# Designs tried in a protein design run: designed miniproteins, single chains, continued (5). Part 85

Each design is a single chain, and the fold is of that chain. pLDDT is the mean over its residues in the fold that is shown.

## One batch from the design tools (miniprotein)

Design m19146
Fold by ESMFold2-Fast:
Structure m19146 (fold): chain A 75 residues (1-75)
Amino acid sequence: MSEEELQREIDEALGRMVFAVLKSTGASAEEIVAAVERLAAKGKTLAAEEVVREAERAGEDEEAVARARAIVEAA
């Protein structure tokens, strides 16, 4: 595995972990969007993308997911 591949796997795992923690703590759709915004602001765009994918898969609020996706695409 290359360093690039390893970094991608680490960032994707971070995104999955962040989403799992948010769901386990009963986070609102707004809190999920805020988490994506914070990850994107820190340059963790792959982790932010993974949070959006997990939120879509879980059937989270469609408008919140769309806002989170727009944040990732702008980063």
Scores: mean pLDDT 83

Design m19147
Fold by ESMFold2-Fast:
Structure m19147 (fold): chain A 71 residues (1-71)
Amino acid sequence: SADAEAAARGGEAAARAPTLAAARSAGWQMYVAGKKAGNEAAAKAGRDAALAPTLEEAQRWGRLAYEAGKK
């Protein structure tokens, strides 16, 4: 679905984000898309990235979501 694709793209964007603001924005988009898709794991990862206190933590949540999607 479009929402599942948006959640996957959000995870990749957060993982590659050059700033904390960009990573948090991508995480928020992944949270919204994950909730709409009914994917609680994607929604949780997106929220954790959106609320991360550091860029490193936000990027880590994005990478975990991306790696899960690669299987």
Scores: mean pLDDT 76

Design m19148
Fold by ESMFold2-Fast:
Structure m19148 (fold): chain A 77 residues (1-77)
Amino acid sequence: TLSPAQRDRMIAELKQVLAENPENARAWLLLGKLYFQQGKYQEAKDYFTKALELDPENEEAKRNLAEVEAKLKELEA
């Protein structure tokens, strides 16, 4: 389990990587996971969608996207 400070630092580092290399599908995937862990499901969905757009065969991105979509649907009910 990451502390809030460790998570915020990782998010900042990943955002810097993506500012310099927006085609880094792995960085988008990791950013999505960190936002999902924070309960920021809409942002997590956007990041997983971007990861899958860049790497359509990525099974991890597909699974994470399905999971966040299920969470969003649950919260809308």
Scores: mean pLDDT 85

Design m19149
Fold by ESMFold2-Fast:
Order: sequence, then C-alpha cells, then structure tokens
Structure m19149 (fold): chain A 69 residues (1-69)
Amino acid sequence: SMSKRQRIDDLYEEGVRRTEEALKRGPEEAKRVAQEYGRRISGIDGLGRNRGHYLAGTARDRAEKLLSE
C-alpha cells in the first residue's frame, strides 16, 4: 500500500542520515548503523529488502572512498 511504501521511504531516508552521522565515527560504525536500518526496512516486507541491501552497500562504498583518501 501507499502508506507502507511511505514508511519504507521515511525509514530509508532516516537510515541514510544516521549512517552519514555514524561515518564521522568511522566506517565500522557506519556499517553497523546501515545494517540495523537495513534489517528494519527489510522487516516491513519484501519490497523493503532491496532498499535495505542498497543502504548497506552505499555505506560500504562511502567507507571505502573515505579510506582511499
């Protein structure tokens, strides 16, 4: 439903913000936060599963870029 999709989108956006904040503390913290939000998003339904995996992957890519600098 539209309200379920809105919940997924809202949680994803919050997860992105929280992951970016955690990245200031290091890539391991960012990964943990992204994984936690990814699990919560995936728990809503199958539609959230890909979004959760994408969030975790994006955090990994950002952490790798930070380490390469």
Scores: mean pLDDT 68

Design m19150
Fold by ESMFold2-Fast:
Order: structure tokens, then C-alpha cells, then sequence
Structure m19150 (fold): chain A 75 residues (1-75)
């Protein structure tokens, strides 16, 4: 789970570099779910916050708010 989450983070960083913010946000969200499933709440929260920031930039404010809430609940 944590190894798969790390691979998703690497793919998210590459998507972000390429300007594909929606793919990056989705990959960060998936990584957050995997970290949470592995019991790593700190990295799950970080991943959800990165996804939330990207969704906010994309104008998806309700989704961003939900992800920030999930991250805050894990901290």
C-alpha cells in the first residue's frame, strides 16, 4: 500500500510538471486513500491537501473543500 502510494505521488508530480492538474489531483487523492488504508494518516493528510490545492486551482471548490476537510480530520 505505501509503495503503491509512493508510485502514485511520483506520477502526480510528473502530471503536475506537465500542467495536467486534473490528473495530478486525482493521483494525489488516490495516494491519500492508499496511505490512509496503510495507517499512515500524516502522509494521507498531505496527499489530500495537495489534491485539494489542485482542485481549487481548477475551480472545483466543493471537491477541494471536502479534501481539505478529510486532511484536517486525519491531523
Amino acid sequence: LEKEAEELIKKAEEAKKAGDLETAARLYTMAGVLYFSAGNNKQAAESYREAAKLYKELGKELLAKGLFGMADNLE
Scores: mean pLDDT 84

Design m19151
Fold by ESMFold2-Fast:
Structure m19151 (fold): chain A 92 residues (1-92)
Amino acid sequence: SGSGPVPEGGSLTLSAKIPDLEKKEVTWYSQAPGEEERFIASISADGVSTTYAESVKGRWTISVDFAKQTAYLTLRNLKKEDEAEYFAKASG
């Protein structure tokens, strides 16, 4: 579980190791118990284009490190409603 009780205003960085990252679009999702998975953010295979859900715009950052084959989601200014499991999916 990546999202236990956290102080409001706290921050953390999530990471996902993704083989052939440069060929794949990466999308981060949230999943709360009893709810459907929700879109959080995506980044294109070239790392140039990003899209964010309205609830996280200006607060969270999606990024990639091609040399490390790793995608990141940096969470800042955490709110109580951010409490969920977070995971990455890759497509390409």
Scores: mean pLDDT 80

Design m19152
Fold by ESMFold2-Fast:
Structure m19152 (fold): chain A 75 residues (1-75)
Amino acid sequence: SIEDAIATLEAKGLTSLAARIRETIARLEAGEMSELELEIEIGLLRIARGVAKLIGDEETAKALDVLIDYLERNK
């Protein structure tokens, strides 16, 4: 789930990233995000996922995949 993915990031010590994602989801659900803002947030998560994969952190990469997929579906 989305909450499980965010909890995984928090457990890994990525608390600032988790907080940013929570804010992005809240703004998206409130209709307060522009299309460009959403694309920027998705792009940042894709970069974070790439770094996680590069360093072999498969659990973080999988959590980020779930969050990216959620944001992409809710464009």
Scores: mean pLDDT 88

Design m19153
Fold by ESMFold2-Fast:
Structure m19153 (fold): chain A 91 residues (1-91)
Amino acid sequence: DPILERLRELHEKLLAGEDPEKVSEEMIRLLEQLSDAELQAAIDAGDEAVVTALSLKLLKYGSLSDFEWELLTRAMRRAMGLPIVPAKLVR
């Protein structure tokens, strides 16, 4: 997925301290181009660039959609080594 590849490239630039304001804005724009299915699949795969883009969107706008909040919460619990939802409740 070219959007996900670009998000990963931008995430590496952000971690390197390259133009953080511009990189953050581009990451948010690319995040908004993902479908709900692509966004969920990337979060479930543990894609750190997508998790970072969601966090940047929260910081910029002060809010996320209910769906984005659920995905960010899921990513945070996974980072803590905890399963969020059994497959039978999400599938």
Scores: mean pLDDT 77

Design m19154
Fold by ESMFold2-Fast:
Structure m19154 (fold): chain A 94 residues (1-94)
Amino acid sequence: MEEAKKLLEEAIKHLEEARKAVDEGNYDQAIKHLEEARKKFLEAADLLGKPVKGVAMSLLAIGAIYALERKDYDTARRLIDGMLEVAKEMLKEA
C-alpha cells in the first residue's frame, strides 16, 4: 500500500504541474508531465489490484495529450482536472 500511495502522490504532483504548464502556455512541459503521470498511474493501479482503473487513467492522460496537440486547451484542462479528482479518490482507498 505504501508504494502505491507514493506513486499516486507523484502522479498527482505531475498532473498539478501539467495543469499549471497548460495555464502558462508551456504545452511541451504539460505533455511531459502527463506522460509521467500516466506511467505512475499504471504502476500504482497494478499494485492496488485495479488494472482496469489504471488503463482508464492512462487513456484519459493520452486524451489530454491529444487535446493539447490539437490546441484544444479547454478539453485538456477538463481531462486533467477529472484525472486529479479520480487520483485523489484512489489515494484515499490506498
Scores: mean pLDDT 85

Design m19155
Fold by ESMFold2-Fast:
Order: structure tokens, then C-alpha cells, then sequence
Structure m19155 (fold): chain A 77 residues (1-77)
């Protein structure tokens, strides 16, 4: 359900924040960001045209997660 995916995205976002705070290995943070981005993309797709506010919120969070992943991947190069 959408509610289950939103709850999953919130949990994944919390894990990403925790890993960043702990200075966890970049590869571990990137893996969690991939899971978060996939979950947010699914939320955005399911609510498209049905819940404009949740669509905007999910899309914004997805963009932020993707941007952070790119930044961290550049640190590995």
C-alpha cells in the first residue's frame, strides 16, 4: 500500500541520517540511498495525479536522495 511505502521511506531516511551521523562507509550509505530512492520513486508513481502534495513531497525527497548519492559516488572516484 502507499501507507506501507511511505513508512518504509521514512525508516530508510532515518537509517541514511544515522549512517551519515556515524560516518559509515560510503558504499553502505550509497546502498541505503538506492533503497530510499527506489521506494520514493514507487510512492511518486502510485500517487501521481491522485495526491498532489504527497507527489511533490516524494519527488522532492527523491531528487535530494539522488543528488546525495551522486555526491558520495564522486568521493569514491
Amino acid sequence: SVEDLVARAQELSRRVSELLRKNAPLKEIIAQLDELADTLDRVAALVKGKDPQLEIEAGSQLTSARALKVSLQLELR
Scores: mean pLDDT 86

Design m19156
Fold by ESMFold2-Fast:
Structure m19156 (fold): chain A 93 residues (1-93)
Amino acid sequence: KIDEEIKKLIDEINEVLKQPETAERRQKLVDLITKILLLRAEKEGRPLDDAEVERFRQIAEDILQGIEDIKRGVDKAVELSPDKEKREEIWKK
């Protein structure tokens, strides 16, 4: 079932997220998100051409970039905090 394939891809994303933050990790995340989007489109019976597949890849890139932008904003806010102990507390949770 397509739902079982999507679950497997989500499990793979969780494993990839445990890896160091590298360009290779970013590419793996984009590939996994793209596969999930394609499987959902297949489940809905939506016809997929090469242009639609490329569009989903671009959407996956945009989603990951948005997450990275949010993380950079959080990291910058933490860096500006004068209380080192409070910064460590945020990352422990």
Scores: mean pLDDT 70

Design m19157
Fold by ESMFold2-Fast:
Structure m19157 (fold): chain A 59 residues (1-59)
Amino acid sequence: VQRRIEGLRDQAQYLNELADILMKQAEATGSESLRKEAERLMALGKEVDAEVEQLQKNA
C-alpha cells in the first residue's frame, strides 16, 4: 500500500521540531531572522498536520 500518510506524518513532525529548535535558538541569540524562519516552518507544519489529521479521520 503506497499511502503517503506516514511520509506526511514524518514531515509534519520534522517541520514542527525544526520550528521549535529555531525558535529556541532565536530566543537564545535574539535573532529576528531565525524567529521569522521558525514561524514559517511552524505554519508549514500546521498545514501538513491538518492534511494528516484529515486523512487519519477518513481512514
Scores: mean pLDDT 76

Design m19158
Fold by ESMFold2-Fast:
Order: C-alpha cells, then structure tokens, then sequence
Structure m19158 (fold): chain A 79 residues (1-79)
C-alpha cells in the first residue's frame, strides 16, 4: 500500500465516521430541541457537501457516493 493510497483510505474512513457521528447527534437533537435540530441539520449538510467534494477530488468515488446519499437524506429532513 502506497502512502497516497493510505492517505486516501484514512480520509475516506474519517469522513464516513464523521457522517455516522452527525447521524447520532441529529437523532438526539430531533428528540430534545427542534430548533437546534434544524440548525445542526443545516450545518451537517454543509459539512457533508465539503467532504463529498473532497472525496471526489481524491478519486474516492465510493466514499463520495455514500456521503451524497446521506446528504440527500438530510436535505429531505429539512423539508
């Protein structure tokens, strides 16, 4: 495994882990405070958009697709 491949894998894994943490945070907030939930959801959308673009820039199409799917779910929740 090259250093470049390892860096790409680590970045992808970190992005996916962050998406998981955001899902947990949003679930907790949705039950406690609707206003904070909506604000956190908007911030999560911005964060996932940046991470998806980064994954694509690094050539990690799989991670980008997973993050884009999560992004669409979050956008639907804002409706």
Amino acid sequence: VSREELEREVAGAMALMRAGVLNIELDILSKKDEEKYKKALEEAIKELEREAERARALGDEETARILEEELEKYKKKLE
Scores: mean pLDDT 79

Design m19159
Fold by ESMFold2-Fast:
Structure m19159 (fold): chain A 92 residues (1-92)
Amino acid sequence: MAVELSEEERAALVEKAEETIRRRVEEEFGLKVVEIEVLSIEVFEDADGTVVAVVTARVTTEDGKEFRATVVFRKAANGEWVVEAVAIEEIE
């Protein structure tokens, strides 16, 4: 089922996704992120009735490489967004 986000919730997800992506790229690849472009935000309920958000972004690093990043968030019982999964792939 599609779920609507408030403007504040959307902004919070974007901020957390950007922080998560930047940290993962720096830790995993040793590259400095210079730009993150959010391409899509999809929100739905999973089989357990938990609200899940999928943020997809294009990432540019200082060396000119481009990556596609996908961050999966789960909404906790207290309303906080928790990172469940992160995937980062170089765009060739």
Scores: mean pLDDT 80

Design m19160
Fold by ESMFold2-Fast:
Structure m19160 (fold): chain A 74 residues (1-74)
Amino acid sequence: AEEAARLVAKGDELLKEGKIDEAISYYRQALALDPDNAEALRGLAEAYKQKGKTNEAILVERVADELEARRAAA
């Protein structure tokens, strides 16, 4: 759990540095450890937006929204 959060934090740092592809790699690694990590999905969506991959960003945001809705209902 902590490892996935650490990977998300590193991805967020890289995204702020404009290292978009490296940030995507870290978000994907976080999702490999925790597939339901909404923060990793939101970071991945933001990275896709910055690359101009708007359709991919929308799809990933939808998954994150569904996961957060499930958490709110639990």
Scores: mean pLDDT 81

Design m19161
Fold by ESMFold2-Fast:
Structure m19161 (fold): chain A 82 residues (1-82)
Amino acid sequence: MEELIKEGEAFADTLPGSAAEAVRKGIEGLKKAKSKREISILDVAYNILAAAATLEGDSPEVVEKAAKYIRELADKVEEILK
């Protein structure tokens, strides 16, 4: 979990503003999962996926990379919280 948060923060730093913000919102979902205090897996995954929606309007390549990363984060969170 902690490594996923660190990798996500590093990835966000490589992206332009709006895409970076979307990835950071996804990371906030991971931080909630890390605390394991009354967290619904569905709520965490939903928040991570909702962050991808804010990518609309950026360049197609940036949107694709950030959205793919956010979806992978949701999948990894579900696996860890099993």
Scores: mean pLDDT 63

Design m19162
Fold by ESMFold2-Fast:
Order: C-alpha cells, then structure tokens, then sequence
Structure m19162 (fold): chain A 88 residues (1-88)
C-alpha cells in the first residue's frame, strides 16, 4: 500500500501541474470552474494518500487509500467535464 500511495501522489501532482497549465489557456468560466474543482480534488487525494503513508494500521491505510482513489476519480471526471465544455 505504501507503493500505491506514493504512485497516487506522483500522478496527482503531475495532474495538478497539467490542469494549472490548462487553466491558463482556458477562457470559458464554466470550464475554469471544473478545472479548479479537479485541482482541489487532486489535492485532497494527495493529502489522503500522505495520511495513508503515515498510518501504521493496514486497515486505516486501506480506508485512506480508498478515499484518495475516490477523490482522484472525481478530479478526472471534472477534467472531462471541462474538456466537453471547451468542445462547444
């Protein structure tokens, strides 16, 4: 689970950098809203994954990683919504 948490942190950090760059290029306010929500959700995923790394209890680690994965999925979904708005 430590390896999984570290991988999630790295991919979410890369996601935040990508979304920040995308946000600079975006002029549509609705798309900007979803991009900002995605950034905040990736930040939550990182925080939860870091808490999982700090935990010594395997059940607590798994629960925190499950919550981190949920936040990661929400971030990806909000990014997709932003991209759909930009296509219009």
Amino acid sequence: SELEARRLIKTAEAGIEFLKKRLEQTTNPEAQKYLNEAIEEFKKAIELARKALESTDPEVQQKLLDEARKEYVKAVENFRKAMEIEKK
Scores: mean pLDDT 87

Design m19163
Fold by ESMFold2-Fast:
Structure m19163 (fold): chain A 79 residues (1-79)
Amino acid sequence: SLAEEALELAREALELGMEAVRRASKELLPEAIGAALQAIGGEFLAELAIRTGDERLAREALETARAALELAREVLARA
């Protein structure tokens, strides 16, 4: 399901976000923390979508997870 895909992606984004936090310079720390927090938000939304069956919420979780993953990748590329 979309919600399950979103949850998997959010978990991947969180792993990468945490890696970004570990590797970030002082200048990049705010962006790294932002990526990790966004991933946590995506995971929360995905879990809610699974529980409620809400496809709209699942889409929002997926978009949030994608954005978090991209932010984490950007930070890691600059770290």
Scores: mean pLDDT 89

Design m19164
Fold by ESMFold2-Fast:
Structure m19164 (fold): chain A 68 residues (1-68)
Amino acid sequence: SPEEEEKEKLKKELEEALKDILSEEELKKIQEFLDNLYKLGMSLEKLKEIVEKLKNDRDALERAIYLS
């Protein structure tokens, strides 16, 4: 669906931003975190806000990795 394609683009955007900072295991955890938020009914607009926050807020990023 177009919404699934947009979600995958957001996941790829976050992966590209963090691939030189995070390990493969940590990247997998953050991708799972985004998938879980989408599964719980989070809107694409809100997911875009979360992706931007995770790119710019290390504490938020570390919490997301531990919760995924």
Scores: mean pLDDT 82

Design m19165
Fold by ESMFold2-Fast:
Structure m19165 (fold): chain A 65 residues (1-65)
Amino acid sequence: MKKLTEEAAAYRAKASKLIKENKPLDEIRDWIRKAFLAEFGRVPDDEEIESIIEEIKKNLEEYEK
């Protein structure tokens, strides 16, 4: 059986790449929704999606510094 945690990590990595490439927020939100669903088995609310986007942005800023 495939590991849900690995799928969630892959979807989060895709979202992070889209943020780094300055892709549209709607596309980024779709990948975060997939990651959250794979990890927690439920759909995220808008506040959870925005929180995850901000977390990824902060991680990318730390990497670039």
Scores: mean pLDDT 75

Design m19166
Fold by ESMFold2-Fast:
Structure m19166 (fold): chain A 90 residues (1-90)
Amino acid sequence: EREEKIKEIAEKTYEIAKEAAEWAKKNPEEAKKELEEARELAAAARAAGDEERARYIELSVEAIEAAVAGDEEKMRKLAEEIAEMVVEAS
């Protein structure tokens, strides 16, 4: 049931990104700061050799940005990629 688990996680990730995007639209300055901090965390993880963590953070940031832009297709693809990484790491 790898595919079912990926679907469940992708759906939850999609919902989380959508909720984060709604918050970001109401709080653009705080959202910008948090996304910049997340990107710095991804860069630090990559520098430490943790490519998986770096990619996970980068995809999460892109999913929220896609949700803010209303790009549902990109958001769905990113949610699926995140779900695949989570399932493979488990």
Scores: mean pLDDT 83

Design m19167
Fold by ESMFold2-Fast:
Structure m19167 (fold): chain A 55 residues (1-55)
Amino acid sequence: SMEEMERRALAAVLEAQERGVPEEELLRLTKQIADALRAGDEARVEELVAQLRAL
């Protein structure tokens, strides 16, 4: 569900911030995740969350 995807995205952003991922990377990926969530593109959200977690 989109609600589950939103929760996972928020967790991934917070975890990346705690790991010290640079602010520019966080802002770039967070914007793309927000755009994907608004579009209802679950596959794109999962892809972007995986990219964020790899940082």
Scores: mean pLDDT 85

Design m19168
Fold by ESMFold2-Fast:
Structure m19168 (fold): chain A 78 residues (1-78)
Amino acid sequence: SAREAFEEGKKYFKKGDYEAAIAYYELALELGGLSERERAEVYLLRGKAYEKLGELEKAQEDFEKAKEIFEKLGDKEG
């Protein structure tokens, strides 16, 4: 499931295997079914993994996507 892929990605991130972490985060996003908060966390952690690998442009894109989702969750228009 998407949640299992996300949990596996976090395990590889903690081990310092950022390439494997990214692959599992990509799988989690592809499978779908995550909450918006969980999707934002996947983008944030994939961005951090890209940053660790020096993929700064990809990291920035993921950080911006995570920020957009978190802001939408926190913002109320009335």
Scores: mean pLDDT 85

Design m19169
Fold by ESMFold2-Fast:
Structure m19169 (fold): chain A 115 residues (1-115)
Amino acid sequence: FREKLREAIREGVDEGVNAPQEEIDRVLAEIDEKPFDEVSAELVDRYYKELVEAIKNKDFEKALEIARKIGRDTALLFLAQLRKAGQTSPEAVARARETAYGFALGILDAAIDEA
């Protein structure tokens, strides 16, 4: 089942990096008002408890849905940060994808260990 959760995160990350400019602009506005570390901590707090409970309760459909959302929101956040830094190349998007995937996997692994 861990592989299915990792796949859901990858799907979410792919959705996030391909999100419409309007969604990226919304996240960009958020990171203009708050430090990146605070926004990323809020993202973790938003999903972590719910993911742990879904895994504990063996609600695997909900766990997959939450994992996909973690991947998507993480990718949007890191893509917005790179764009704020003036990095808009295909290489910047690839970097955002890799960084988001690693960060989202960290949240997943911590939640599995907690459950």
Scores: mean pLDDT 82

Design m19170
Fold by ESMFold2-Fast:
Structure m19170 (fold): chain A 75 residues (1-75)
Amino acid sequence: GKEEAEKLLKQAEELSKRAFEAYDKGNKEASELYMKAAMLYFQAAIAASAGRFDEAKKLVQEAEELEKEAKKIEK
């Protein structure tokens, strides 16, 4: 519902911020992965708002994997 979509949008916003921070520190690869994860959370929010919960779940899983990889390469 609306609350679920709002939470996913907040995740997208946070990951976008992390992407810019990684870019500013010279880590372009981590920045790319955070930005891709942010876009997937944004798409998941749209899917959830439309009642497409299976699609939203798949997009969140893909975003979480990208976020995990971004965190590994930040070191």
Scores: mean pLDDT 86

Design m19171
Fold by ESMFold2-Fast:
Structure m19171 (fold): chain A 65 residues (1-65)
Amino acid sequence: SLEEEIRRDLDRAVERALQAIKENGTEAGYRVLAEELSRLMQKYGLTTEEAIRLAREAVRRLKAA
């Protein structure tokens, strides 16, 4: 489903952000996360509300790792 595809892309975005934190620190990780989220918003044509929900989930996962 589209929801499952978005969730998988979100998981990959968070993984890339975590790797960037490990290699280059917290600021670099959040930069990578912002770039990845921007790509997902464009790829899926997300509304502002959907984009905000996706961003909140991404930050939650990043902080939980």
Scores: mean pLDDT 84

Design m19172
Fold by ESMFold2-Fast:
Structure m19172 (fold): chain A 62 residues (1-62)
Amino acid sequence: SKEEELVKEFIEKVKEILKNEDDWDKIRKKINELFEEVAPKLSTEHLKELSEEVKKLLQEKQ
């Protein structure tokens, strides 16, 4: 579905941010900007899935 593609694209963008940026303030800002862009396009279920996946990626970086 289109929503599944948006989730996948979001996760890939987050991975790229985490690979190229070490400043946590900049990481948070960039991820928040991506959430603001995608949130209106996703159901509550997909937003929950996205949040859990991002949380895992952030924990792996730390």
Scores: mean pLDDT 81

Design m19173
Fold by ESMFold2-Fast:
Structure m19173 (fold): chain A 65 residues (1-65)
Amino acid sequence: MTGEELFRRYVLPYAGPGTDAPPLGPGAYSEEELIRMFREGIPGTDIPPTGLSEEEARAVVEFIR
């Protein structure tokens, strides 16, 4: 899947408008921090562990930049 498709399927429902997720744009987090957050989830947020591979999580990060 493309980074856009992975983002829309696994991230957008938890980090779109009206969610309690933190901003995921450039400057808030490093690429490696975003990869880790997408794979492992973020404690205290709506972002769950996704089961994505490192390569899939990196594709999502590339899409949102």
Scores: mean pLDDT 64

Design m19174
Fold by ESMFold2-Fast:
Structure m19174 (fold): chain A 70 residues (1-70)
Amino acid sequence: EELKEALRKALEELAKQSPNPELVRAGMDAAVEALEQNVDQAIDVVRATAKLTGLEEQGDRVVALIKELA
């Protein structure tokens, strides 16, 4: 639960930095769902979303958070 809350908070922060916040939210929601089933898939979704939205540095931080808490 705490990891999901941290990810949702990161989602909102990333969305504010993007010119298309809905795209960021959709991709990160998919990452949160994947995290419950497969950590590697969650990491891949985060990286893909960050690259697509130009937020690669922020994406790397989210990946580090997932790795530390998983």
Scores: mean pLDDT 73

Design m19175
Fold by ESMFold2-Fast:
Structure m19175 (fold): chain A 58 residues (1-58)
Amino acid sequence: KKEEILKKIEEAIKNGNFDEARKLMVEYFKLHKPTLEELREIIDRLKKIMKEKGLYPW
C-alpha cells in the first residue's frame, strides 16, 4: 500500500536517514507512476517534516 511506503519515508526523514528515504521514494515510484496530485501530497508531507525540524523557513 502506498501509504505504508510514505509513512516509512517520513520516519526515515525524522530519523535523519536520508539515504533510506531516497531508497523508499525510488521504490514508491517503481510501484506507482505518481500523478501531479500525488506529487503535491508527497512534497507537502516533506515540507511539514522539514518545518518540524527547523529546516523549512517559510
Scores: mean pLDDT 70

Design m19176
Fold by ESMFold2-Fast:
Formats: sequence, structure tokens, C-alpha cells
Structure m19176 (fold): chain A 68 residues (1-68)
Amino acid sequence: SEEGEKLANEAGKLVVRGLNLAEVAGRRDEAIRLAEEAKRLAEQAKSLGNEKGAEGSIKGAEYVIEVA
């Protein structure tokens, strides 16, 4: 669906922002918040039938949380 595509794209953008902050001193909590939000949006995209778009963003968000 169009909404599922938009949610997956927005989740991807939050993953990129989280990655940019994950290794910056003092920005770990912000990186984690962005990654958690990305994961929520990606799960919503999956619920709307965009499983392929959602999978990448979910994995990206989990990676941000791991390295933060």
C-alpha cells in the first residue's frame, strides 16, 4: 500500500539518523530513541503489507541499538 511504502521510507530515514548519532559521544540515547521509532514505523508498514520494505528498516534499527 502507499501508506506502507511511506512508513517504510520514514523508518529508513530514522535509521540513517540513528546511525549518524550512534557513535557520537553523548548522543546514544537519541540514537536509540530514533531506532525504536523506526522499528515501530517499520512494523506498521509490515502490517499494511509492505514486508520487504519493513524488513530492511527493522534490521537497520536493531543495528543502531546494538552499536549505540
Scores: mean pLDDT 84

Design m19177
Fold by ESMFold2-Fast:
Structure m19177 (fold): chain A 120 residues (1-120)
Amino acid sequence: MADKLEEAARKAAEAILSLPGVLGVEIYADEDRVIIRVIAKAPSKEQRDELIQRIVDVARELLADLVEGITRVSYREIKEGYVEIVVEFALKTPVPELADRRLLAEGYTEEGKKIREELA
């Protein structure tokens, strides 16, 4: 089960990282949810809202067999024009092996790596 989640998360991370304005993506899972964290350059509300929708669409397509619904969508500004977007989905079946939250997949652009280093 965890291996299937890891493979699906890797494909989702690759697809999300290819979206316009995305600088970094991290996909975590715990026992009952999948958590997608995205660092993006989205200076306008319209660009941010469009990006959130694209992230949701990618996740629904690639994780459809594993997740049942969105439990949370949030965003925060990390610096001017840069946002962190978090989308959380409930797992269809709990995965006890993931009781300690685990990073399943990640990807960064060169710019995203620099921003991540500033946040560390």
Scores: mean pLDDT 82

Design m19178
Fold by ESMFold2-Fast:
Structure m19178 (fold): chain A 62 residues (1-62)
Amino acid sequence: AMSAAERLMQLMIEGAEAYKAGDLETAIRYFTEAKRLAEELGDEVAAEEAEKAIEKVRQEME
């Protein structure tokens, strides 16, 4: 079983890997889930990092 903090880290890693692979839709899904989880945990820094990642990916989409 994975803790909530470990899951958050894993979601951010998977989002970054999808982004590097050019899978922008998958990257958005992982970063959106990471932001949601970070907000549930009260981790403002992680939530802001996830939001910035979402914004960056969206700027590269049509």
Scores: mean pLDDT 84

Design m19179
Fold by ESMFold2-Fast:
Structure m19179 (fold): chain A 78 residues (1-78)
Amino acid sequence: DLAEKTIEGLRKLAEKGDMQSTLNLALQYIRQGNLEEARELAEELKARGDTKSALYVEAQIALAQGNVKKAEELSKQI
């Protein structure tokens, strides 16, 4: 499956510290409904200094949960 192979490729790059691949992996997890895995990657991005990408992921998680107000508040911090 192409999607499964793409996720596996992104995971390998994220494990090597590629922040762009980590962001892309988090967004793929949100699409799958794996919001907790996406949140863990947001914390990893924040710990590595990419606060903007971490806030973006958290805003997308909030939106996926139907929490539009929280998504708006997080987006204003970017």
Scores: mean pLDDT 82

Design m19180
Fold by ESMFold2-Fast:
Structure m19180 (fold): chain A 79 residues (1-79)
Amino acid sequence: SEAEARKEKLEKMQKEIEEALKNTKDKEKLEKALEKIKEIEEKVLEETKDFDPNNEEDAKKVKELTEKGMEEAVKIILE
């Protein structure tokens, strides 16, 4: 389903970010970034849990919320 595919992409992004930051010497920045990314992931999952991925309008909403979550995660990393 599209909702499941979006969740998988978000989880994959989180894992890639975790691996990329694993060797950083700024442990505080890493810990804060990972915590915020987890909060964003949980928020997206909660907001999309009742949407039907086979419904075009719901699928668009899931995409919008997932993209917004990804943008928030990127912003945290760039700070």
Scores: mean pLDDT 70

Design m19181
Fold by ESMFold2-Fast:
Structure m19181 (fold): chain A 68 residues (1-68)
Amino acid sequence: SEKRKLVLELVSLKLRLIGLEFEIELLKERLKTASGEEKEELERKIKELEEEIKRLKEEIKELEKKLE
């Protein structure tokens, strides 16, 4: 079933999203005590992950439209 395949893909993407959001929160916690080069590295990693989350959210939205 095409709907079943799309649902499984949607669940997979939502699990990835949760994982990335959790990773950002851990990096933000580290950022509170970071300085110098470590601070810059953490800020770059957070920005990269935020862009990946944005792309994942767009993909999830398009899949949800196909199921409605």
Scores: mean pLDDT 87

Design m19182
Fold by ESMFold2-Fast:
Structure m19182 (fold): chain A 58 residues (1-58)
Amino acid sequence: MSDEEIGELAERIERLAARLVATEGLSGDEAIARAAKELGLSPEEARRIMREARKLGF
């Protein structure tokens, strides 16, 4: 996965998770897990993508 793809996917996960926190009152961890499932990812894969994006400065 390219650095750009990692950044784009992390942004998509973050946007969806933020919406779920705001609209459904989920915790950050619950929102990330829910966002991951909606995007066809495991929660662990979503966390890995977010960690890699952070290392890349996204």
Scores: mean pLDDT 78

